Designed miniproteins, single chains, continued (2). Designs and how they scored, part 59

Each design is a single chain, and the fold is of that chain. pLDDT is the mean over its residues in the fold that is shown.

## One batch from the design tools (miniprotein)

Design m6016
Fold by ESMFold2-Fast:
Structure m6016 (fold): chain A 90 residues (1-90)
Amino acid sequence: MEELKEMLLKSAEKVLEIMKKNNVPQEIIDKAEELIEKIKNSKPTKEELRKLANELLDLINEVEKYVKSLEDQIELGVSQLQVAVVLRIL
């Protein structure tokens, strides 16, 4: 569980990095930073990690429309896949 929490945290931090590079609105960046804080402070339980992973997937879907470069689109897709794998293992 701790390993899955670490994987979610790394994925969330990567998404935030992509958001900052793509001039995403501050409101959505604040939402991402709040989610990262929630992940950091979460207890590594199945229920909590599943909830946070779904929140991260929703955030990735919202961010997708702002990401214009092929490189960042691929990187965002990799993060989405990693979160989907975490959900499948949970």
Scores: mean pLDDT 84

Design m6017
Fold by ESMFold2-Fast:
Structure m6017 (fold): chain A 97 residues (1-97)
Amino acid sequence: SELKEEVERIRRKIEEAYEREMEEIEREAEENPEEAERRRRLLEEQKEAFYRMIEAIERIVAGSPIDVAKESIERRSGIKVDDSTSLEELEELFRKL
């Protein structure tokens, strides 16, 4: 859960930066539309890379040792693991299995 909250925080910060850049491009479009169009193309490429990065981070968070351990423990032992379970508690559960 903490990792998911941190990913969400990072996502918000990146989106804020993206919005600021778009606002600057829109202001330039009034004075130099060709330069603004070039910047939009570069930003769109960066946006695609940004979304691929977010997807990779989300996959890493979803496939983290905590999520994998939670699924394995719940499916095999019948022991319910919740989102508040710490990594130390999961290590203790693994030791008992």
Scores: mean pLDDT 61

Design m6018
Fold by ESMFold2-Fast:
Structure m6018 (fold): chain A 100 residues (1-100)
Amino acid sequence: EAEEKRKRLEEQKKVAREVAEEIRGIGVEFGILHAYKLYQDPTVSDEEFDAAIDLHFPAKDRQTVRDLLINKPDEETLRKTLRELGLSEEQIERVLEFIK
């Protein structure tokens, strides 16, 4: 039945979205830690730092990540921003431990 094929395709699309969200979360965590390490290096130029953010983050999130790393917000604001970027609570704790 054509309905069975559609249901199977929808199930595959759901799994693909869940996997993509998990991979995106890993990419966000890695991207923040990488950009933070570059930000701490005084030999790294602003252009190289911006290029690293551009590599890891879509245009809509780049300013948020830049502001997060440069402005050193309080822990509550940092946790909120990391959640909005798609990190799990476990990933947020790892990022906070690394940044502090």
Scores: mean pLDDT 76

Design m6019
Fold by ESMFold2-Fast:
Structure m6019 (fold): chain A 95 residues (1-95)
Amino acid sequence: SPLEELRELAEEAEKLLKDYEEGKISEEEAKKKAKELLERLRELFERLRDRLSPEQAALLENSLEAAEKAIEEGKVKKALENILSLARALAHLLE
């Protein structure tokens, strides 16, 4: 279920963000895991694109691009916050 996949991804992003903020993982490890989560989120978004309005798709695309840019710039916390927010927003649209 795409909804279950999004909820699992959101839980993973939330845990990763917490572990990163608490210093339990390195910046390099957090960046790698954030990139993996973002790749999974992008794939889920593309699979769900036809179920979204053009306006919803554009807003979510902009948020994905912002998360991708944050990872590229080494802004790991911002990237994880954006990934978490996006996964939750997509899950809500499927309810």
Scores: mean pLDDT 86

Design m6020
Fold by ESMFold2-Fast:
Structure m6020 (fold): chain A 102 residues (1-102)
Amino acid sequence: MYPSREEIAEKILKRVEEAIKKNPSILPQIVDDLIAAYYLFEGKSPESDEIAQALYEVLKKLLGEDEVERIKNLSPEEKQKYADEFIERSKKVQEEIEKLRR
């Protein structure tokens, strides 16, 4: 097993999670940026495909395998709706966590 790629993905994920905790409203922007980057790099060249694979690993850890596969095949319009729904779910999860915490 080669931990280098996983370690890089974990570092990116941790930074993203810290940013989201400070300002949850940036979550859709970060997700859209990561998805856009993945789409821009995939299928362009062999080197770009390697970058796309690293971004895919980050997206898998953020969203899970099933969600990443789903988002990968979504239209831009559906992607926007998904981001909006994700914010709503995140807000509900935060409210639930705050209730459990106090």
Scores: mean pLDDT 67

Design m6021
Fold by ESMFold2-Fast:
Structure m6021 (fold): chain A 97 residues (1-97)
Amino acid sequence: SHKDLLHAIGLLLRAMGILFDLELLLEKETDEEVKKELEKILEEAKEIYEEMVKLFKELLEEEDEEKRKKLLKKMEELLKRMEELLKRAKELKKKSE
């Protein structure tokens, strides 16, 4: 349904916001050890975002309601992983300050 697509778009927008926040944390970091760890977190977050985009493309072509529900749930689980990465990045930043 269009409601499922709107929900999926919302998940992607939130994921893009996390990528933006991670890039800002990395840009402002001066400690080389923390910077390398933030770069690894950002790389993992980008890979998760690419998976979310693939799932979104599958959702656009999927007509089966049960399969659409599973795709949305997987996107939600991936967004939660991105939120956990952002939390980890912020905690690393606090410890370096």
Scores: mean pLDDT 88

Design m6022
Fold by ESMFold2-Fast:
Structure m6022 (fold): chain A 79 residues (1-79)
Amino acid sequence: MKEYNPFIVELFRLAAEAYEMLRAGRSEKEVAVELARKLGFDASDLSLEEIEERNPTVRLALSLAKMLLDTEEWVEALR
């Protein structure tokens, strides 16, 4: 049985959490700060761009979450 890469599992988990936070109306910056905190980084004083540049995992998770949110908004608009 192939063991899953823990970093990939963590990335998908962070993306799911980011998606839920964005759906709740939190800003991208607030979400990025919370994701960085979960990874052991205090990013409260950093811009969104600085957080994403310094932590690629946060950038990838947030990008995936935004893609899922955009898809959901388009589906809801078609109802």
Scores: mean pLDDT 75

Design m6023
Fold by ESMFold2-Fast:
Structure m6023 (fold): chain A 63 residues (1-63)
Amino acid sequence: MNDAISRAGARAVRELGLSPETAAKVVHLLAIKGLSPEEAAKQTGVSVETVERVRELIDEEAA
Protein backbone atom coordinates (compact mmCIF):
# COMPACT_ATOMS: atom_id res chain seq x y z
CA MET A 1 0.00 0.00 0.00
CA ASN A 2 2.98 2.39 0.52
CA ASP A 3 4.24 1.56 -3.02
CA ALA A 4 1.74 3.92 -4.69
CA ILE A 5 2.78 6.73 -2.32
CA SER A 6 6.49 6.09 -3.04
CA ARG A 7 5.89 6.14 -6.82
CA ALA A 8 3.81 9.34 -6.58
CA GLY A 9 6.62 11.01 -4.62
CA ALA A 10 9.24 9.95 -7.18
CA ARG A 11 7.06 11.28 -10.02
CA ALA A 12 6.55 14.61 -8.20
CA VAL A 13 10.35 15.03 -8.04
CA ARG A 14 10.83 14.03 -11.70
CA GLU A 15 7.78 15.71 -13.30
CA LEU A 16 7.20 18.76 -11.04
CA GLY A 17 10.80 19.54 -10.01
CA LEU A 18 10.13 19.23 -6.27
CA SER A 19 12.94 18.25 -3.91
CA PRO A 20 12.62 14.67 -2.58
CA GLU A 21 11.95 16.05 0.93
CA THR A 22 9.21 18.43 -0.27
CA ALA A 23 7.61 15.75 -2.50
CA ALA A 24 7.57 13.24 0.40
CA LYS A 25 6.02 15.84 2.75
CA VAL A 26 3.27 16.83 0.27
CA VAL A 27 2.45 13.17 -0.48
CA HIS A 28 2.34 12.38 3.28
CA LEU A 29 0.00 15.31 4.01
CA LEU A 30 -2.38 14.37 1.17
CA ALA A 31 -2.33 10.54 1.29
CA ILE A 32 -1.68 9.75 4.98
CA LYS A 33 -3.13 12.78 6.83
CA GLY A 34 -5.91 13.40 4.27
CA LEU A 35 -5.40 17.17 4.21
CA SER A 36 -6.95 19.39 1.52
CA PRO A 37 -4.65 20.76 -1.20
CA GLU A 38 -4.98 24.22 0.40
CA GLU A 39 -3.86 22.92 3.83
CA ALA A 40 -0.96 20.92 2.34
CA ALA A 41 0.13 23.99 0.32
CA LYS A 42 0.03 26.17 3.48
CA GLN A 43 2.17 23.70 5.47
CA THR A 44 4.78 23.12 2.71
CA GLY A 45 4.95 26.52 0.97
CA VAL A 46 4.19 24.77 -2.34
CA SER A 47 1.52 26.31 -4.60
CA VAL A 48 -2.02 24.85 -4.44
CA GLU A 49 -1.73 24.10 -8.20
CA THR A 50 1.40 21.97 -7.65
CA VAL A 51 -0.16 20.20 -4.64
CA GLU A 52 -3.26 19.37 -6.74
CA ARG A 53 -0.94 17.84 -9.37
CA VAL A 54 0.69 15.70 -6.65
CA ARG A 55 -2.80 14.51 -5.60
CA GLU A 56 -3.46 13.48 -9.23
CA LEU A 57 -0.19 11.49 -9.24
CA ILE A 58 -1.23 9.71 -6.01
CA ASP A 59 -4.61 8.81 -7.56
CA GLU A 60 -2.94 7.51 -10.77
CA GLU A 61 -0.45 5.32 -8.86
CA ALA A 62 -3.23 3.98 -6.57
CA ALA A 63 -5.45 2.99 -9.54
Scores: mean pLDDT 82

Design m6024
Fold by ESMFold2-Fast:
Structure m6024 (fold): chain A 88 residues (1-88)
Amino acid sequence: SAEERARLLEEATRRGAELLVAAARQVDGDLETKIAFLDELADRILAGSEAGIASLPPEQQAAARAALRDIVEAARRRAIEELRAEAA
């Protein structure tokens, strides 16, 4: 269902954000250094996923790529918002 898909997306985004925040907290530096780390990590996750996406049937690749990008970018935004809130 659409409701179940939305719930799974929200849970994936929440878990992703929690992991990104935990990783950023291990980085020695100021807020801007931690944000730069998260931006680089998000880019690496997306790049590293292309081989897996390329193994899917061609008709499924675009949707899978879009879904992964949406999850990763939403998780990154949430993690940055949490780090900024802690710094304020």
Scores: mean pLDDT 85

Design m6025
Fold by ESMFold2-Fast:
Structure m6025 (fold): chain A 99 residues (1-99)
Amino acid sequence: MSEEELKLQTEASTYILAAAVYNVVARKLIERAESKEEAEEALEMARKAIEYAERAIELAREAKEKGVPDAEVLLRAAEELLREAEELKREAEALLEEL
């Protein structure tokens, strides 16, 4: 694997991990939210997860174009995390209306 390919794979993986962490935090905040402040924090975490997942998709697509091994796996993971993050954003927005 070239240095460029390794860098793309590492950066994509880093953003995937960041998106996954923010999704977990958003979900826990939604589950525990008793106030508008907690619902707003959940929404912020979901927005961060979306940003990181979108960046991971960009990097994974670039890695795929360059023939990086497992780039397709990274792309699917990033796309799944984006779908989760968008769902969590909708749930946090709905919760904010109830509180």
Scores: mean pLDDT 87

Design m6026
Fold by ESMFold2-Fast:
Structure m6026 (fold): chain A 64 residues (1-64)
Amino acid sequence: KDALIAEAQRLVARARELEAEAAKTEDPIRYTGLMLRAIGLRFQAGLLLKKAGASDEEALAVGS
């Protein structure tokens, strides 16, 4: 359970890194690619939190 929460936190941290890289780019294709990857990581983190017993609200907050 704690391992799932720790993994979710790592995925959120990685998503934040991709979001920061997206903010630096002037290339719309690169921006879109980085943001889609960040969204995917946040979605995966939300699923891990849900599996760990988190509420739907907690999972959605991470996946947003």
Scores: mean pLDDT 78

Design m6027
Fold by ESMFold2-Fast:
Structure m6027 (fold): chain A 93 residues (1-93)
Amino acid sequence: MEDILQKLKEFSKKIIEKGIQLAQQKDPSAPTIFRTGQIIQETIDSLKNENFDKLRENLRRLRREARRLEPIDPDLSREIRELIREVEEYLNS
């Protein structure tokens, strides 16, 4: 659990920094990036509280945001999908 929580926290920090950069550039994708960061934080909270129903819903929400980001930032979309896969693998181990 500690390793996956650390990855989620580091990714949340990366997303927040990206959101700030995009907002400074007046990029219309900034709200989507900030929303993604919020869902990652909710994913961390649901994982820490062992609320697996809420965790699975948050992973579904993240996958939806990754799809929205694909035409805007395909690399970030791929990173989000990879993070979802790692969380799902942890839950199945």
Scores: mean pLDDT 82

Design m6028
Fold by ESMFold2-Fast:
Structure m6028 (fold): chain A 82 residues (1-82)
Amino acid sequence: MEKEASDKRNKIANDLTKNTKTMNDAFNRDPRAGDLAGEAAREATDEAWERKIEEARRLGPEMGEGVEAARNAYRNLRRLFG
């Protein structure tokens, strides 16, 4: 039967790739979104991510999506390498 663990790992890797693209597209459009994501990553708390995502949404909906994608990318990285 199928290797479910391998399939789950491949899904997380694909999600990481999609989140990284969304994140990079947003940061190239407005570098402030990258700064907000970096600040949330350094604090490494759910509250920090939520606050910085909300602040990014005030820059534009695409910026909020980019910071949310960055949060998901960091979660994906921890699942793949932690």
Scores: mean pLDDT 80

Design m6029
Fold by ESMFold2-Fast:
Structure m6029 (fold): chain A 76 residues (1-76)
Amino acid sequence: SAQLEELAREAERLIDEYVSLVVNDPSAIDRIQALDRQLADRLQQIIQLDGERGLKVAQQLLARLAERWEAINSAK
């Protein structure tokens, strides 16, 4: 679905933005929380759009977020 692909791209951008903001400006709590909520909303929409495929896409996006955090932790 084109809608599922678009939501996945939006979620990927939000993950990258969220991680970048936390690394570069961890004191920007309100902005970090806003991005976290936006990401949660996109993941929810993905799951609701197509339950089985949406869940797999959401799992891949969560794995991307985990990989980003692992890379940051390994660089310290």
Scores: mean pLDDT 82

Design m6030
Fold by ESMFold2-Fast:
Structure m6030 (fold): chain A 115 residues (1-115)
Amino acid sequence: SDVDRVISDLQGIIDLVQQAAIDVENGDELAKQALDLVSATSKKAKDVADKNKDNADDLKRLANAAGEAAATIHTAYETRREKFSDEARNNLLRAYDLLEATQNYLLQQYQEASS
């Protein structure tokens, strides 16, 4: 389903961010790739949510997946802050802000569907 595809994309973000945390030499490139993927996936998550307004279970799954991806970025930022460049840190924080905003949107849609 489109929902499962977006959840898979969010899991891909988790994998990429975890790689950025351990592969510091490629951290700048991986952090930028994470931001680009977060930007694309956030737009797709909102579109899929708008098409699934009556499916509370799918909206909750999307919101949880977005939250897990955001938490992974925040953890990588906090645990590896001193090893990242300023550019990588900025890209990770921007990715985090986008995912947090996306999760908040998805949670709002879930609350409306479950009412």
Scores: mean pLDDT 86

Design m6031
Fold by ESMFold2-Fast:
Structure m6031 (fold): chain A 65 residues (1-65)
Amino acid sequence: MEEEIKRLEERAKRLQEGADFYRKLAESSTDPELQEAFRTMADYLQEEIDRVKKEIEELKEKLKK
């Protein structure tokens, strides 16, 4: 269970790196259409991060019991 939590935390970290990458691309882009596309990608990755964090929370709650 701890190993599973660790794997999910590593996945969340990688997804966060991806989200940060797309946010930087949005900030550095001079094309409004590309800015929106990169923001959409970052938001999508943030949604996946939130799902992974929820799974981590559920696993941690099982360990508290």
Scores: mean pLDDT 82

Design m6032
Fold by ESMFold2-Fast:
Structure m6032 (fold): chain A 87 residues (1-87)
Amino acid sequence: SEAEKFYQELMDIFNRAAEKAREAIDKLLKENPDASLEDIVRTAVEVATEEVKKELDKLGYSPKFKESVIKYFERVVRAEVERRFAA
C-alpha cells in the first residue's frame, strides 16, 4: 500500500539521520570531553534535522509536511539524547 511505502521511507530516513547524529556525538565527545548535555543535544538535533531535511527535499513533499516531520523528529532526537546523557 502507499501508506506502507510512506512509513518505510520515513523510517529509513530517520534511521540514517539517527546514525549520523550518533557519529556526530561520538566526534564531539572525542574532541570536547567536557561537552555539556546542551552541547550534545544541540549537535545531535542539528545533524539529524539537516539529514532529514536533505532527504525529504529529494522526495517532493509539501513545505508544510516537511516542517511538521522535521519538528517531530527534532523532539524525538532531543528527548532520546537527554534520556541517554542526563545524569
Scores: mean pLDDT 84

Design m6033
Fold by ESMFold2-Fast:
Structure m6033 (fold): chain A 56 residues (1-56)
Amino acid sequence: PLLIYKDGGNLVGLALEYSQDVLAKLPHTPTVVDSIDEVVRAAPSMKDGEAFILTG
């Protein structure tokens, strides 16, 4: 699984196992998705600190 979050207007992708400290500090609970297409569709409207966990 990947953590994909927005930071400073940019999308950042990390392997979930290496992002646990970042995940704990995020202001919003990540949305779990099974498709990268859901992330791509949401990306333009994402705010800093919003995140997805990509499982598929």
Scores: mean pLDDT 80

Design m6034
Fold by ESMFold2-Fast:
Structure m6034 (fold): chain A 72 residues (1-72)
Amino acid sequence: EEEVDAEVERILALSPSERAAKFTALVLRGIGAYLDGNLEEAKRDFETALRVARAEGDEKMAAHLEQKLKEL
């Protein structure tokens, strides 16, 4: 998705601390969207977070986000 690609690139260009904060915000926003029944927004947020986690080499977090996406 074009929007996800652009957001991932922006996040990866941030400092490590800013990337961590943005990553946390994405996961929390995705959870909120999921609880509100907005599955499209939840999927986009989790997909964006997954791509960031993979780029950072965080295999444990990537696996957790993959599981969340399978639940949508």
Scores: mean pLDDT 80

Design m6035
Fold by ESMFold2-Fast:
Structure m6035 (fold): chain A 95 residues (1-95)
Amino acid sequence: YEEAADLLERAAELLREAAESEDPLEAEILAAMAELAIAVSRVAARKEGDEELAELLDETLARVSERVAAGDYEGAAEVAEETAERLRERAEEAK
């Protein structure tokens, strides 16, 4: 959970940077990097057999990708942050 939370916090930061970017190509690259971070976390969760985490990350990636496709980088960042907060909470509970 800690590793997944860290990667999603990084994804949210990249998406916020995309939302603030004046260059459409830069925004697209930053968003792609954010989606890759979430995808990497998903693959790791599946390898560890954590189906609940993998399912949450699949849903998060789908929602982020949908927002990015609509040009809503700010909304995409909010989705990533919400998931990161949930993962942080679970990491604290796991000790």
Scores: mean pLDDT 81

Design m6036
Fold by ESMFold2-Fast:
Structure m6036 (fold): chain A 106 residues (1-106)
Amino acid sequence: DEVKKLLQQAIEQLKEALEILKKAKPGDSEKLLEAEIQLGIAGINIGVAKLLGANEEVIEELNKAREYLQKAMDLIRNGGSSEDVQKQLDLAEEHLKKAEELLEKL
């Protein structure tokens, strides 16, 4: 199933962004760019999967994960607290786990 493959790729890309952002510090321009690229590619794969009729709940959870990773990246860029960054990363991980669980049931 091509749709399932696109969703699995999006999950992998968002997980990679999550791991990069866990290690990123203010001024880590290379790591932040790498995370931004992964978020962009994930967004394309989610968009294509949605157009091909992917399950709406999986799409919603992946979009929420992507949004929280973007918020974490913006906080790191702007010198936000480690606690605020971790909160966004934890929320992203929660939504990623929900997306994986939903996808496994399909």
Scores: mean pLDDT 90

Design m6037
Fold by ESMFold2-Fast:
Structure m6037 (fold): chain A 68 residues (1-68)
Amino acid sequence: PKYLDPKEVYVASTAGLSDEDIEAMKNWAKKHNIKLYLPGEALEKLPEEEAVEYIRKIVEGKPFELPV
C-alpha cells in the first residue's frame, strides 16, 4: 500500500513484550534508520475507514491485522 514503505515497520501487537523489549526494538530501528510504529501510532498512517475498522475490532475483542 502507498502509506507503507521499506523504511517503515508496523507492529500489530505488543502483547507479551516487556517495556525493555519495546525499547530495544525502538533502539534497533533508530540504529538502522527505520521508522517503527507501535499499534496506536500506526493509526496515523491508515485511511480513516481502515482506522475506524481497526478501533472497532479492538473494542469487539476481535483480531485485526494491519496491511503490510
Scores: mean pLDDT 57

Design m6038
Fold by ESMFold2-Fast:
Structure m6038 (fold): chain A 72 residues (1-72)
Amino acid sequence: MERVEVGREILKKAEEEAKKYGKKYQDFARTAVETAILHTRDLPVDEARERLEKVAKNTLDIIKKKYEKEKS
């Protein structure tokens, strides 16, 4: 699988997960993953995938905590 396909897959998943928290958090998730794609551009595909998945997970965890705090 090409690096571009891996990045697009992870970006799409993060955007869809963040969509339920609203456009603000969807935009935040997109920006975070896009930045990580740029930062991992020179890494091997396997390492890039691992880093992108970690960034997406951490970003979604942050979004969830912020959203829950705003609703409290």
Scores: mean pLDDT 80

Design m6039
Fold by ESMFold2-Fast:
Structure m6039 (fold): chain A 62 residues (1-62)
Amino acid sequence: SSALAKVMEEVLEALRRAAEEARRRGIESYQKDPKEGERLFDRARRLEESARQARALAEQYR
C-alpha cells in the first residue's frame, strides 16, 4: 500500500538520523564515561538494525 510505503520511508529516515545522533553523542560521552559511550554506540547499532528489520517485517505482512 502506498500509504504504508510512505510511513515506512519516514520511519527509516528517522531511525537513520537517530542512529547518527546516537553515534555522535556516544563519541563525546565516551571521553567522560566509557560505559555511557558504549551504551550510545549500542543504541546506534540497534537503530540501524531496526531499520533493516522494519523493512523485512513490512515484506512479511504485505
Scores: mean pLDDT 80

Design m6040
Fold by ESMFold2-Fast:
Structure m6040 (fold): chain A 84 residues (1-84)
Amino acid sequence: SLEEIRKIVFDLVAKAARRLATLVQEAKDAGLSDEEIQRLVDEELDRITAEMVKKLKELGIPDDVIEEFVEELRRVARTILRHA
């Protein structure tokens, strides 16, 4: 069902948000520059996005719906960077 799919996506996005928040905090604690932190976030986002796309494709989710969830993940990452 769409509800079950949305729950799976929500759980994946929530896990990704926690991972990104931890990465940003650890990088700041290590004294990395804003540019270095942005690069690390972009690299981790690409990895998480690939994992999410693979999982959703295995579940038979249409590509257009997957693209919407990827955009939501990118939005969440931008918010974490602004508030970290």
Scores: mean pLDDT 80

Design m6041
Fold by ESMFold2-Fast:
Structure m6041 (fold): chain A 67 residues (1-67)
Amino acid sequence: SASLEAVIEGENLAELQEKLRALRDAHPELREGLSAAGSRAVGEALETGAKRVRLRATADAGEGRAI
């Protein structure tokens, strides 16, 4: 039943990864979904050079994109 939508912005990959880690730590009930969403979003950001990502997570699933 828990869900989250978030937009995260960072100047580089390391900053995006750190913010994603902090988000997962703040929402342990969504850890699996946030991990899936974060992996997809960071993958796209690496390919496109994007500095912003959008995440949608539930307990069992996540979607992430570079924006």
Scores: mean pLDDT 83

Design m6042
Fold by ESMFold2-Fast:
Structure m6042 (fold): chain A 75 residues (1-75)
Amino acid sequence: SELEENQKRVFDALATRLIATGAESVSVGALARDTGLSRRTVSRALRGLEKQGLVEVDRAARTVSLSEKGRALAA
C-alpha cells in the first residue's frame, strides 16, 4: 500500500541520515526533503512506524530517532 511504501521510504531515509551524520535524531523537515514527501505524509508514516515500535517521535521538537528495535532492523 502507499502507506507501507511511505513508511519504508521514511524509515530508510531516517536510518541513512543517522548513520551518515552520527546524529541521534532527525527533523521531520529533513525527512520530508530527503524523501520528497510532504511533512504531513512523513508524519503519517512516522505514526505507523511508532506503532510498530521502530521509531521514537519528539512531537515538541518535531524530531525522530530510531528505537532499539528500529536500530536492530536497520543493521
Scores: mean pLDDT 84

Design m6043
Fold by ESMFold2-Fast:
Structure m6043 (fold): chain A 81 residues (1-81)
Amino acid sequence: SAVEEEIKKLENLSKAIEALLAGKYEEAEELAKKAGVSLETVEKLAEAILDPENASEEAKEVALEVLQRQAAVAAALEALE
């Protein structure tokens, strides 16, 4: 289902962020690709997470988009129950 595919993408995105923060750039790039995003997007998300006050507007926008995607998945799962 589209919901299951989106959950898998968000899980891979979370793993990509963790890999990037651990300095595992090659693993982060592979996980980002599985999440359907660029490594640059993962770097912006990590920046927004580590320093939300000084993060760029682009980083804040990407972080908000991910939060909206997580909320949409939660709502879809609730509707399927």
Scores: mean pLDDT 83

Design m6044
Fold by ESMFold2-Fast:
Structure m6044 (fold): chain A 93 residues (1-93)
Amino acid sequence: ADPLVTLSPEVRAFLERVAKERNIPLPEQLTRSQVRRLIREYLGLVYDRAEEKAKKLQRPLDSDLLREAELELAGSEERLAAFHALADALTAA
């Protein structure tokens, strides 16, 4: 079956936020496939938020708006860095 992923409390809290925004039920222990799905959902939230900012500013979507959306969703640069480290580890395997 799908292997379980060990999450730090900060990364777990971030994934819980993503799951809530997308109305995804979040079990106490997450499998690799479940974490990969949440990473894809997070990328979708970043895009949606950046697009909304672009519309409000009446400008095209750019990398600065994407970065702002990522930081707002993560709540901190440290949390975002921890999330990226997890995503990279899951992609490498």
Scores: mean pLDDT 77

Design m6045
Fold by ESMFold2-Fast:
Structure m6045 (fold): chain A 61 residues (1-61)
Amino acid sequence: EEELAEEFAERSRKVAEAYWKNLPDAQAQGDAVPALSKEELIERAEEAGRRNGELFAEDKK
């Protein structure tokens, strides 16, 4: 059931995108920036979500 893994990946990707959308405002207020590039952070979030979704799907079976 890859659909759950894909849903988790998409959700994690959306969260990462929302984080980067708000980053300019956070930077203006003195928040620290991550050492990873935006692209790397989004890819890592998507990958982590996909893995978590796979684990969840396996646990459900």
Scores: mean pLDDT 64

Design m6046
Fold by ESMFold2-Fast:
Structure m6046 (fold): chain A 61 residues (1-61)
Amino acid sequence: MLSAEEIAQILIETLGSDAEGLALGIAFVEREIAAFEPSTDPELRERAERALALLRQRLAE
């Protein structure tokens, strides 16, 4: 299973580490979170939210 850090790094490597790439990565993770059902595994939700936080932090730098 991929960690939040691994998910964030894959998105950065795939979409780019510039503002545009980070914004695309953020949008991707936000869309995934929005697609979660109330019954979605809390661990999967927490992992996605942590990946989102990492991408947002890097964009803010």
Scores: mean pLDDT 80

Design m6047
Fold by ESMFold2-Fast:
Structure m6047 (fold): chain A 98 residues (1-98)
Amino acid sequence: DELEKALEAFEKVLQTMIDEAERALKAGNKEEAIKIIKDGMEFLKRTVEALKKMDVPEEVRERALKLIQETADRLYELAVKAGISKEEAEKMKEEALS
């Protein structure tokens, strides 16, 4: 199933993004972590916009949006740990999911 493979590949891309941000934070590279988090949130926003234009089955769209929401939550937690204010991090998450 091509759509199933695409969802698995997408999940792996999202997980790699989280892993890279966590690695930067553990290394004490807060500035690098913040850059990865901001780039990640922008990637999520573009993906949400792309999904609105895609002709995919509703169940596939719902699964992709769930992965995006879960990733946005994890990036939010990492943003706060990196020193971004909760208010700014929440705004980034809300903009990514719009």
Scores: mean pLDDT 87

Design m6048
Fold by ESMFold2-Fast:
Structure m6048 (fold): chain A 92 residues (1-92)
Amino acid sequence: MKLVITGVNLTGTVVTIEVDGSLSPEEIGRLAERETLVDPSAVKRAVEAAEEGETAFATADGYVERMSREEGLKKALEASKTQDAVVVEKIP
């Protein structure tokens, strides 16, 4: 399983990384924080919410929802005006 993680931080920076999905959600969160500068708790929530073949959107303040990658990215860009946001896609 491969994860595609798109982080959008408060500075308006958008960074996409690919990560091995065999790592724990907490380890994936720490790696994504290092590369995208987004809150690792948001990454962990998105990773835990999405199943294989699904995409999840999460914010630093605790929101999480499963949705399409395109919808998630639009929501992340809007949320990034006030907080860090992330979109996680799980590819089988």
Scores: mean pLDDT 79

Design m6049
Fold by ESMFold2-Fast:
Structure m6049 (fold): chain A 87 residues (1-87)
Amino acid sequence: IEKVLEEFLEILKKVEKMDDESIELLRKQFEELLEKGTELAKELVELFEAVVNGDLEKVREIAEKLGLHEGAIEKLLELAKFAKELK
């Protein structure tokens, strides 16, 4: 879990140099989900794992299930593609 989150944050830091609006959108969505409590925490971990692994299909599935904005989903897919290219 900790390693997956660290890898996700590292990818975000690289993207942050390119698009501050995208990082702010993702941060706001994740803060909202965390405020809803522990039942969403497991799904967030699964989402981060899917992004780090470059699993585009799973990223979309989990993000839609969590009710993320389409703009946030697009940015998560962009991050997952970037993560896949780094491996």
Scores: mean pLDDT 67

